# Designs tried in a protein design run: designed miniproteins, single chains, continued (2). Part 54

Each design is a single chain, and the fold is of that chain. pLDDT is the mean over its residues in the fold that is shown.

## One batch from the design tools (miniprotein)

Design m5960
Fold by ESMFold2-Fast:
Structure m5960 (fold): chain A 56 residues (1-56)
Amino acid sequence: GPEPSEEETKRNSLIVRATNALINNDEEEVQRLIEEGITPEEYAALKKAADDLKAM
């Protein structure tokens, strides 16, 4: 597929880091990433995914 843009790469990095922080219960990193540009919709989806993984 086409190479992701720098903006897409940064957003994907934020999403991956937010997911890892949620899985590890790193609330300080989660708050930092929300301030950097994670939307409320993205946050809700990532939190649900992390909670589902923890329930496995």
Scores: mean pLDDT 75

Design m5961
Fold by ESMFold2-Fast:
Structure m5961 (fold): chain A 68 residues (1-68)
Amino acid sequence: SNEEKLKEIYEEYSKDPLYEAELIGKDTLKIKSTAGVTRLTGTALRIIGDYPDLEVSIEGDTIIVKAK
């Protein structure tokens, strides 16, 4: 399910010291960069490629991932 996909992404980025990951309800994940914005686009593109059923956007220093 998309909720399981969000949890998988949450577990991956929660282990990365360059990011802070937060699950909001069952349908939204926020991934905040702790090291500036340079890597953000690359990380978002990787998530889009791996999880095409999820909506991915960037807001400032944060990647927003939502169930469609």
Scores: mean pLDDT 83

Design m5962
Fold by ESMFold2-Fast:
Structure m5962 (fold): chain A 106 residues (1-106)
Amino acid sequence: APPAVAVSNLTVSPATVAVGEPATVTADVRAAPGVTGDILVTAILLDANGEGVASGSATVPAAPRVTVTVSVTPTAAGDYTAVVIAIDPAAGTSARSAPVALTVTA
């Protein structure tokens, strides 16, 4: 059976940003039939230690497919991994995307 909520096709543009410059995180959020209301979407930048260092959030309506766009702004140079988490607050279910790399220059 398909998951109640799923996140796919995560992209980060540009793949390299300067400190203090925003990166645009885009992902597809899928809700299974019967999922209603709003899905909470959070994009998180993880550092080399797996610590969340920056985030952005959006709310999208539950639909068979919705493309979400979230801005995240890194405050320190380094190599990061972006992930997106979609949460259905009504059912308490969540899904996480596959990770995508982001490089931040000084």
Scores: mean pLDDT 83

Design m5963
Fold by ESMFold2-Fast:
Parts: structure tokens; C-alpha cells; sequence
Structure m5963 (fold): chain A 81 residues (1-81)
């Protein structure tokens, strides 16, 4: 689904900006978790307000993709520590 891919791309871009602009690993983790929550809220808004027809499997794929991006960001933070 196009809008789901856009949410994931936007999330990835914002994570990259945090990793470049914030030097404190703990603050990086906090900001990334906030972005994850924001992305989930935006996804729910698309389903509820935009009438996006999302199957349970598509919703699960979105959550799994977010989790993967968070894990990749955590690895980058650990490399800096």
C-alpha cells in the first residue's frame, strides 16, 4: 500500500535526521521511540479518517517494518557507543 510505504520512508528519514543531529545515545533512543509512536498514530489515522482499506496482514507488515527500522537504528547507536 502506497501510503504505508510513505509512512515508513518518512519514519526512516526522520530517524536518520535524529542520528545526525543528536549526539546523546539515550536521547536518540527516546526520540526514535517517540517517532515510532507517532508513525503508529498516523497509520491509525489513515485507516480511520482516510478510509484506507488495510488488511490485518498489511497492518502486521507495517508494524514489523517499523520494528526492523528501530532495530537498525539501535545498531547504529551501539556502533557509536
Amino acid sequence: MEKIKELLENFSKKVEEILKNEKDPEKQRELIQKLKDDAINEFNDLVTNEGLNVSPSAGQEFLESLEKLVKEAEKKIEEKE
Scores: mean pLDDT 78

Design m5964
Fold by ESMFold2-Fast:
Structure m5964 (fold): chain A 77 residues (1-77)
Amino acid sequence: FATNSSFDPSKLKAGDKVLFIDTNIDQSKIDQAKSKGVQLYYLKGGRSGNNIQGYGNLLNSGAKEVNSLEEGEKWVG
């Protein structure tokens, strides 16, 4: 997992996968990660099941939806 303040896309490489849970990321960081070939994922509804607004920038950027933590672990791990 990552927070917006700790997420540094400059340290990532092509093919890296990142899962975001209950965190919105700045659009500039999303754009940098995608330009490097990093794959972005978000947990649908977050831990509570209803946190859609927390992913605003990720939703707009085409990050992939993950329906469960188990699915997210399979894709990121």
Scores: mean pLDDT 67

Design m5965
Fold by ESMFold2-Fast:
Structure m5965 (fold): chain A 59 residues (1-59)
Amino acid sequence: MTLHAHIPGSVPDRVAVGLFRRDLEEYRPDVVVLTGDGISAATRAALRALAAEHGVRLE
């Protein structure tokens, strides 16, 4: 299953990470396509780490 996750730059990093973790736990996707502008390098790293912990490919 491919999940599309859009994270707008207006969303606080902590909220974006929390929503992403919830989606990984609820949907257990094989692939997540991450879209959004203004995502910080730290947030992108956190999202990548969460995807790896759940065995999910991040694109």
Scores: mean pLDDT 76

Design m5966
Fold by ESMFold2-Fast:
Structure m5966 (fold): chain A 61 residues (1-61)
Amino acid sequence: SDERVTQVLAEASRLAQAGRYDEAVELLLKAAEEFERRGDLESARILRTAARFIERVAARR
C-alpha cells in the first residue's frame, strides 16, 4: 500500500541521514522483494530506485 511505501522510505531516509547507508539500502531492498512477491511491481520499483540513489550518495563519501 502507499502508506507502507511512505513509511519504509521515511525510515530509510532517517537511517541515511544518520550515516547508516548500508542499513538503509538493505531495508529498501528487503521491502522491494516483499512487494515483488505480492505482485506489486510499481512499489518495488520505487523502493529499488531509492536504494540505488542512497548507494550513489554513499559512494560519494
Scores: mean pLDDT 86

Design m5967
Fold by ESMFold2-Fast:
Structure m5967 (fold): chain A 62 residues (1-62)
Amino acid sequence: SAEKEKLIEEGVKLLKEYAEKDPSITEEELEELIKEFVEVAKKLSIESLKSALESLKDYIKS
């Protein structure tokens, strides 16, 4: 669905933002995290994915 694709794109954006703030994360590790996130996100419900993104946003702000 279009909504799910938008949420996945938001999650990828958040992971890239997180990696920019954490110099311990290599480009290879970021690519792996994005791949794993996309695979898991495709299997989640829209509600579960929204909850996961809110948790990720909270973590990045901390």
Scores: mean pLDDT 82

Design m5968
Fold by ESMFold2-Fast:
Structure m5968 (fold): chain A 91 residues (1-91)
Amino acid sequence: SELDKLMAELDALADRLAALERRVLATGSASDAEIAEARALAARVEALVKEILELLKKEPDSIKKTLYLFRLLAVRSLVYTLERMIAKIRA
């Protein structure tokens, strides 16, 4: 389904965010390229989450809808954590 495809795209972005977080943690620093990558990934996640939420509004209430909403929250939390880590490193 279209929703399943968008969720798969979100999962791929989450994997890239997790890989970036691991690189930043390993070095204790964030390069300009890594900061630019984090910003680009965050923007893509926000756009995709908005599209997924519009599709979910049209879905009847179900366990699958609830699990997808939890997944959206998890990915948003990952973005927030990475942004806070980068801000702390740059302070």
Scores: mean pLDDT 85

Design m5969
Fold by ESMFold2-Fast:
Structure m5969 (fold): chain A 94 residues (1-94)
Amino acid sequence: ATEEARKLLEEAADKLVKASEYARQGDIETAIKYLEEAVKLVEEAAKLDPEGTQSVLNAVKKMLENAKAATDPEDVEIYATLGLIAVAVGLRAL
């Protein structure tokens, strides 16, 4: 794995933590914004290391789709947390 890909996944993890925190506060719109920022960071990581990051990208994109369809902040918090787990697993695989 490249050092740049690892750094992008670490930044994505920070965004997913913020998404979870805002969802817990009931701020779905801000939580989704941070999820979208996390997806963009994972997309950049996947350009640098597709083999190590493609599964992470697919997982985080699916969590963003689910979050956008959700009406309950608790569901958005769950999706942000699942995205964070996917990024953490990806970081260990790199």
Scores: mean pLDDT 87

Design m5970
Fold by ESMFold2-Fast:
Structure m5970 (fold): chain A 73 residues (1-73)
Amino acid sequence: MEERVKELLEEAEKHAEDAIKYANAGDFQKAADSIMKIHRIAEELRRLGYEDEAKRVEELFKKVQDIVAAKAA
């Protein structure tokens, strides 16, 4: 795997953890910012031609968004 792809996947996981932590703390603005960073990483992976990795990060984005939305409802 390219070093950049590995870094992007690690960043996506970190932003997912951050989003959930911020949502648990009631900081929905920071949670939303972290979710948007996951989305941008999925777009970058797709641009680089890593479709399978992009799909995994897109699934992570949707899952985290649903978790945060449930906490904000």
Scores: mean pLDDT 85

Design m5971
Fold by ESMFold2-Fast:
Order: sequence, then structure tokens, then C-alpha cells
Structure m5971 (fold): chain A 76 residues (1-76)
Amino acid sequence: MPLPEKEVLREEIERLLRSAEGFSRFAPEELKEEIEKFIKKAKEELEKAETTEELREIVKKIKEFLKEMQEKYKKL
């Protein structure tokens, strides 16, 4: 039995947010604060999301943000 699409996407978002939280533990102070702020906003978007498309956009935003943070870290 396949999981409902919304459930799968919500689980993926939760896992991505936990990964971001873990990354913040290793990040410099400035990046840590930026990551924490992003996580808060992403959680708010998740609570407001009603459609699978909205959830997919949240996934994309989190993945893009994590890539940007990793690039910033490498340039420090």
C-alpha cells in the first residue's frame, strides 16, 4: 500500500529539517543563526501547506538553502 503523497513529502521535509539542524551544530556562528532562522520559516510554511505542489516547493527551497549554506561555508 503506497503512502499518501502528502505524507511522503511531509516526512521528507522533516528529514531535511533535521539534517539542517545537524548542519547548524558544525556551522560558524553567523551561518548557524541563518540556518535556524530558515528552519523556523520552513516549519511555518509546512504548517500552511495544503497541496502536494506547495510541499514540493518547500522541499526544493530547503535543498537549495542547504547548498547555499555549504557554498558559503567553503568560501569562508
Scores: mean pLDDT 79

Design m5972
Fold by ESMFold2-Fast:
Structure m5972 (fold): chain A 100 residues (1-100)
Amino acid sequence: SKVEEGRELLERARQLLKELKELVEEAEKAVEEGDYEKAKELIEKAEQKLEELDKLLAKAKDIAEETNDEELLKEVVELRKEAEELRERLEEIKQKVEEK
């Protein structure tokens, strides 16, 4: 069913979000340690995960709206907020790396 598809997309999104958080934290640490080469590699990986996450969450949102699944929609909104916070952190890291 579409509801099952939405739930599967959320599970995949949660896994990507976890991986993205780890990459962002590692990139922040690499910048603090002056390892800009490592930071650039981690940023590239994080941007790929963020793009995948955005696509999954957009599809899950469409399903939640189409099926009027309030719980699914709430979870999508919460995950999108976390993704946005990580995007902002990633952009700040990128700025610090590019200024060097």
Scores: mean pLDDT 87

Design m5973
Fold by ESMFold2-Fast:
Structure m5973 (fold): chain A 63 residues (1-63)
Amino acid sequence: MKEKWEKNAKKIEEETVESFRAMIDALVKLASDEPPEELERERKRIEELLEKEKKKFEEELKK
């Protein structure tokens, strides 16, 4: 039973993170009018936000 719950929680987390990443990638592409160096900086910032969201999801799953 516990393994089934963990597997379902992991799947939801993975699917949610993937959807979030796809959305962020689309937004970064829309900002492609920026110079490549500025775009890389913005992408790094977005990656940090994604890492933060992932950490938050892991905390929620431990409830």
Scores: mean pLDDT 68

Design m5974
Fold by ESMFold2-Fast:
Structure m5974 (fold): chain A 86 residues (1-86)
Amino acid sequence: GPLRERSRQAAEAAGVAYAEAWKAGADFPDIEVPFLSREEFVEAMRDAAVRRLGLTPEEAEKLVKDFVEKHKETIDRGVERGRALA
């Protein structure tokens, strides 16, 4: 539905912003990703990094692992919120 699609778009935007911050060595702001599973969020982020920023699949995988490690609580909160509202 529209809310899930907005969450996917937010995950893509977060992926782009994090990849730019990652390349620049800057801090990445916290995000909210309601209504996506952790796997769906990671896939959307990885896809955005490859398609919009031209990262290799290996670079995108390293980026998403780094993001998940640093932002685990934000991702988990989004997953729980999605489950509660589904």
Scores: mean pLDDT 65

Design m5975
Fold by ESMFold2-Fast:
Structure m5975 (fold): chain A 55 residues (1-55)
Amino acid sequence: SVEERIAALEAEINELKKKYEEVVDKGFSPENVAEMKKIAEELAAKLRELDALRA
């Protein structure tokens, strides 16, 4: 259901936010910056899907 997908997306978004904070805490290296960019892209995609489901 839409409700189940929204709950799943919210859980996934929270997990990605936690992962992002962990990478930031490790400091800014080329590897960490690449990981941060990847996480930011995944977050943006999930937030867009969440917005579409709520529209």
Scores: mean pLDDT 85

Design m5976
Fold by ESMFold2-Fast:
Structure m5976 (fold): chain A 70 residues (1-70)
Amino acid sequence: MEERVREVRRLLEQQKIEEAEKLLTPEVAERLMEELNRKLKEAEENKDIETMMELGVMAVALAVLVVLKK
């Protein structure tokens, strides 16, 4: 599971949406969203705006993929 979450995150970072969709399951989406939320909290505490924006873009991409996968 963790390896699949890592791979989907990597594909989203590279904007390979079609490939990310193939690996996306509800469980992977949930775990990736938990990871993004944790990292967003850390970035907020450090006032790292660039990281917060990057995480925000990935979260939106993940949400769109979840809707499309239905």
Scores: mean pLDDT 77

Design m5977
Fold by ESMFold2-Fast:
Structure m5977 (fold): chain A 61 residues (1-61)
Amino acid sequence: MTDAEFLARLHAVSDEYFAKVDEAKAAATSPEELEKKIGEIESDFQKRVQAVAAEYAAARA
């Protein structure tokens, strides 16, 4: 993986994160539902960032 590919993947993950947060805000009918949905989105975002970082680290090994 190149540095450019790594940055492109991080940008894609970030763009998807913000899109999902916006969708959750539009769809949520209560503060509790919104908090739960955002928590799930944040968990998925963290996993995706870690996966991209792991691929980048493996390509450097």
Scores: mean pLDDT 82

Design m5978
Fold by ESMFold2-Fast:
Structure m5978 (fold): chain A 98 residues (1-98)
Amino acid sequence: SMEIEKAEELIKEGEKAFEEGEYEKAKKLYEEALEIYEKLNDELGIARTLYNLGKVYEKMGEYEKAAEYYLKAAEIYEKLGNKEAAKFLKKKAEELLK
């Protein structure tokens, strides 16, 4: 759908902003993409975007928030049967809270 295409473009723009160190900009772009995926009940889109938000909070030094986002993404990946992604994100969250 056009809405999914818009969300995918927002993710792409957010990833570029993240790589350029523009974390606040990346956050806003990912939050817009998250809203679209949530309206569409796109579970994979939601999980991917929550992971990206976790990365942003991690770079901003907000480790408890980063861990929360990683764990939310892990829960969705686990429900989707992606055990490897879920395990990876649970481990990232655990390491941030040490």
Scores: mean pLDDT 91

Design m5979
Fold by ESMFold2-Fast:
Structure m5979 (fold): chain A 55 residues (1-55)
Amino acid sequence: MEMRERMKRDLMIGAGMDEEEAERAVAIGLRQAEESRLHARAIASGRPVEEVRAE
């Protein structure tokens, strides 16, 4: 939650995005971060990403 608000503010201040555009960009970034976490868990557990995602 704090990370989402911080990312939104950074985009509004740094990139001049409006609030709605910044919220969409943050949502995309969070989805990418989740995919990266699933990939890291797959490597750590020695299982394919598909198995980790299903759990």
Scores: mean pLDDT 75

Design m5980
Fold by ESMFold2-Fast:
Structure m5980 (fold): chain A 55 residues (1-55)
Amino acid sequence: DMSFIEKLRKRAEEYRKEAEKLRAQGKDLEAEILEGVAALLEAVARLLERHLSKK
């Protein structure tokens, strides 16, 4: 289901936006956590796309 992959990418984008706001407020640790989660979601989306694109 490509819709699930799209949701993962949208969530990753939202977390990156939140991380930018947290960095502006000096919350670097929280920002780094959200950036890490966003990167993980993108990695999972790419793995799923690679396997599901054959369908």
Scores: mean pLDDT 81

Design m5981
Fold by ESMFold2-Fast:
Structure m5981 (fold): chain A 70 residues (1-70)
Amino acid sequence: SREEAIRLIEEAIRLLREGRVEEAIELLKQAMKLAPEVSKELQTAIELLRQGQLAGALAGLREAIEKLKE
């Protein structure tokens, strides 16, 4: 569901603030399965995380949440 996808993305943001990047990526992959409408935003965020671009990834994740909220 969209609500569950939002919860997973919010938890991923929390994990990223703690430096737990791989665990955050696992949650984002789960969110992509629940909300394919934001899969591009989530894939881009994962790519940015793998490049060490945390600020860009966080911005993309916030945009994905807003899109899921309508």
Scores: mean pLDDT 87

Design m5982
Fold by ESMFold2-Fast:
Structure m5982 (fold): chain A 99 residues (1-99)
Amino acid sequence: KPSPLELELQELSALVRMLRSLLLQEKSRTELSPEEAAGVERLLEELDKAAEALDRGDLDEAIEHLERAKRIAEELGLEDVARILGRLIERVRELKARQ
């Protein structure tokens, strides 16, 4: 049976990947300026790196990439995305504190 830590890491990685998929779908349906499109691409790259870090159990790297993603979301005016990322960062920090 997977440990509680492994299950929580799998859940966090899945949530990051779900957010990435939602953003990718929204990008395909929304007309973005070239600058906005580049910003969304950077956001997606940081989410990919965060999910990969979570898959490895590298919580420090995951936090770094999620914090970069949150800053990009804030710069793009994606307030709901920035809020979701803030909550994900808190969950990863809580998981690290329990290690």
Scores: mean pLDDT 85

Design m5983
Fold by ESMFold2-Fast:
Structure m5983 (fold): chain A 59 residues (1-59)
Amino acid sequence: DAIDALNKAIEEAIKAGLGGQAHGIVVNILREAVKNGISTEEAYKKIVDELNKLIEEKK
């Protein structure tokens, strides 16, 4: 489930102390998804990928 993957990625970002940056990523991608007619599922997938990259870069 895309929502379950999204929730897990957000939780991991918060645990890493990156909640503020994660919030910015979520809002920006959702805004662009609405603007460009991208599906909610595709937007969530992109958010998960970007949050995972953010966490990896801070390791």
Scores: mean pLDDT 80

Design m5984
Fold by ESMFold2-Fast:
Structure m5984 (fold): chain A 89 residues (1-89)
Amino acid sequence: MSLEELVRKALELAEEALEYLKKGDVEKAIEKLEEAIEYLEKALELSDDEKIKEALKYAKAALRNLKRGDVEGAIKNVEKAIELLKEYL
């Protein structure tokens, strides 16, 4: 996969995670967010891009929020990750 394809896939998965959080499906949101993190980590193997690094930090913060039951904090961090990935693309 190209760098752009990895970032686009991460963005799609992050947007799916956000949709599940808004529906109250935390388990599905965690699954999609973990997949998004894997694609962002693969992207960082190909590029040392600061926006991708920051998006990964926010995605990991969101995952930690969900594991603690902080759905509101998770939503804010996922939205930040999505914003950064859209700015990169």
Scores: mean pLDDT 87

Design m5985
Fold by ESMFold2-Fast:
Structure m5985 (fold): chain A 65 residues (1-65)
Amino acid sequence: VTKEVGALISIVAEGYRLGVSVETEEVDGRLKLIIRGSEEDAKRLAEIARKIAEELGVDIEIEVV
């Protein structure tokens, strides 16, 4: 399991817990997360995702819609 896969699993699991929808895309070798939900919950997940990415050294683009 790569660090990238581990980060995605953790972030998606947190999204489920918060009731937030998460989609993943890959653009030019970079992972992109699209987060959909209430503004507050989506922002919270984005913060968690940034923290996980930083701790694991993974480059992830995050978009809230």
Scores: mean pLDDT 78

Design m5986
Fold by ESMFold2-Fast:
Structure m5986 (fold): chain A 93 residues (1-93)
Amino acid sequence: MSVDEVLDEVIAELEKLAAESTDPREQRLLQAMIDALRYYKENKDYEGAVLVLNAFRDIARKRGLPRLQEAVDRALEKLKEAGITEVKPAPLP
């Protein structure tokens, strides 16, 4: 599966969770994450996608949102399986 296909799958899963969520804090964070992932996908910035997911994982943990934390952990695992394991800035020529 391509990285773009993995991001599409992740976004679809997050959209489903947002529709099923009854916690307004969880809904807001899911929507923000969906919007960020769409932006990074459109710009082929896979490093930004991983970075934002790591940030949302920390937010979910601090706010006690286990469903959001589980969704972020699954998204990060899928991206890792697609070959994105860490954020690396591109070297400037």
Scores: mean pLDDT 77

Design m5987
Fold by ESMFold2-Fast:
Structure m5987 (fold): chain A 74 residues (1-74)
Amino acid sequence: ERDALIAQLDAQTAELAEAVKVVKEKGYRDDPGLVNMAKAYAEKYGIPEEEALARLKALTQAHQDASDGLLALE
């Protein structure tokens, strides 16, 4: 189960890192928060901003939950 949580964290980290790269490529500056990240992500993947925002929120929450679970197993 610990190895499964690590694999889940790695996958979520890779997806979040991809979103960060998209934001950097587009040069978002005025508010580098989740909204601008979601906008850049939506443009890259051709999805609505609302869907991108929901996806990033879900990934962030799932990543935190998996990280907390891994810490609890230690």
Scores: mean pLDDT 64

Design m5988
Fold by ESMFold2-Fast:
Structure m5988 (fold): chain A 60 residues (1-60)
Amino acid sequence: MEEEAEKHYEEGLKALQDGNYKEAADHFYRAGQLYLESGNFDKAFEYMGLAAEALAKEKK
């Protein structure tokens, strides 16, 4: 579970750096969901926030 969340976070960072905001948002959202399922609410909130920010950039 955490390994998969970490992988999604890393993929999201790469997508964000490449300007692929929708892809970054999808990865950050998935990472947040995985942390939410494992009870790590702090990281879940953080990553869902990153997903929301990436989605806002994608709309440009």
Scores: mean pLDDT 79

Design m5989
Fold by ESMFold2-Fast:
Structure m5989 (fold): chain A 73 residues (1-73)
Amino acid sequence: DEIIARVDELVEQAGEALREGKFEEAERLLREALELALEYLRSQGVPEEELERLRKEMEEMIKGLVEKAKKAL
């Protein structure tokens, strides 16, 4: 559960960065959280093919989230 706690921590920090207008920092934090989450899922037996697909989907979601945050502030 330490990995999940770290992912939550990174996501929380990314949320703070978004509120402060630090969009590049927020994107980096979200990408770090994604990498850690994918490593956790790999340890739980999720196949590499599924992890690769999930990575691509989440990377697109992160970009979309950051762009929406830039517009909404």
Scores: mean pLDDT 82

Design m5990
Fold by ESMFold2-Fast:
Formats: sequence, structure tokens, C-alpha cells
Structure m5990 (fold): chain A 85 residues (1-85)
Amino acid sequence: MSVAELEREGAVLIAAAGILIAGAEFAKSLGDEEAKEADLRAAEELVRRLREIARRLEELGATEAARELLEAARRLEEKIREIRE
């Protein structure tokens, strides 16, 4: 997998996790705890994959791209925590 392919996969994972987090927030507003937790668990899996992509980018010397993905992962994890609370 090339740096460009990893960056593209990272971007897709960020977008997908964002959609799931928005879904969880909406479910929370409706009092749907089951739907909220399902979306949050799915988002957590995507964030884990995002961190793995960032690690691979670091191994390839793409330090800036890796740093950007790790910052995105941190922000997504923060949103997940806020919604779950």
C-alpha cells in the first residue's frame, strides 16, 4: 500500500466515523440508547483502523500525514466519549 493509498483510506475512515458519530448524537437526542451504542461502537472500530493507518504512514516516513490522522483520531475519540456520557 502506497502513502497516497493510506492517506485516501484515512480520509474515508474519518468521514465514515464522522457519519456514525452524527448518527449516535441523533440517537441520543431521541433517547435511543441501543442505536447510540451501536453507532459509537462502529465509530470506535473505525478510529482503531485510523490509528493503524497512521502507524503505517509513520513507518513509511510520512510523518505529517500520520500526525494529521492521529489528531483526527483524538478528536473523534473525544466526541465519542462526550456522546457516551
Scores: mean pLDDT 89

Design m5992
Fold by ESMFold2-Fast:
Structure m5992 (fold): chain A 94 residues (1-94)
Amino acid sequence: DKEKLKQFLKEADLEEIAEKLYDVLNDPSLSREEKALFLKLLLEVEGLDPKKLDSPETIEFFKRLAELINKLFGSDLTAEDLRATTEFLLSEME
């Protein structure tokens, strides 16, 4: 449901996005391809280049997401953890 996901990502605030991202990354029923698609659409909706994950704008976005996920779920994620996870998932799309 790509179009519904894009609509959600456009309308959601950053806390809702952080919660959904955490759910998606930890959902064992979702394939690697589905997780990669979520991250690609998220970056595209936010105006970020999924091929430039080390850009200052993308790192700042991951930092904000990591801080919100940590607040909501008691995790210890860093911006680098989200960048590395995203890079891995996107690089494995065949």
Scores: mean pLDDT 83

Design m5993
Fold by ESMFold2-Fast:
Structure m5993 (fold): chain A 55 residues (1-55)
Amino acid sequence: SLEEKIEELQRRLDELVRREAEAVRQNVPISEVMDIGAEALATAVQLVVLKKELE
């Protein structure tokens, strides 16, 4: 269902945000941090679109 997809994407976003914070703390190369950030942004945009669909 749409609600299940939203819950799945929210969990994925939460994990990506956690990984980005960890990468920054571990002084990982900026390119890897940017890749995680881009995936997090794409996931956040998908969430907004799906939540609007549920309205």
Scores: mean pLDDT 84

Design m5994
Fold by ESMFold2-Fast:
Structure m5994 (fold): chain A 97 residues (1-97)
Amino acid sequence: SSALKKRKEELERKIKEAKEKGAPKKELVELYIKLGEVYDSLGDYKSAAKAYEEAIKLDPNNATAWFNLGMSYKELGDEKKAAEYFEKAWRILEETA
């Protein structure tokens, strides 16, 4: 999709600019999750996983990033890592309920 490719380029530029300007971690986390979602939609699960891992590095308690990372690893055939990341997402949701 030309729209998905354009969205990916827009998000990559926003992340670069946000990092250079020292934007709040919350903004960077949201941008990395959106970038990962675009990569997942493109079927690029390795790049999606890397984007979610960057979000988790900034906010290790982001359940959405852990769940999406698990989905990406499931698509990559790494069922063990997928299960570990889904469990992490679930534990975060239990702790914040």
Scores: mean pLDDT 90

Design m5995
Fold by ESMFold2-Fast:
Structure m5995 (fold): chain A 66 residues (1-66)
Amino acid sequence: MSLEERKLELAKRIAELIERSKDPELIKRALELNRRLGEAKTMEELEEVEKEIRKLEEELKKLLEE
């Protein structure tokens, strides 16, 4: 997978977090991750952003199931 393809996939996941979340703190954290994703220039930096996205996705799932 190219760096650009990976970045696009992560951007979609962040967009889903923003669209589905009604929690302003989660939205704020998702926007910060989107900024970090935009600044990422290496695959290693993208892996770090993905780990944070995964944590937010887990938190959002718990909120949506409540």
Scores: mean pLDDT 80

Design m5996
Fold by ESMFold2-Fast:
Structure m5996 (fold): chain A 89 residues (1-89)
Amino acid sequence: SALEELKKRLGEKSAEELIGLVYAGLHPDSPEVKKARERAEKIYEERKKTVDESTALGIALGEYFVELMNIAKDASEEEREEAARVFLE
């Protein structure tokens, strides 16, 4: 499968992170993906009160990527395989 091929090339953790990112790109109107993006924006706004903007962005993006990975882990096998195939083409 394409997902197993990604895991072989990148390792399991990196493959799951990539699947999360691709899944978000394929499903931008998903309620879960939209909520993840809104949450990341709120984290950025809150964090930039106490740290510089680039650090606040890094924190927000880090939490966003973890949330996308978890969303994609709960996706169907078919949706996960599609995300892996899109990356490999």
Scores: mean pLDDT 85

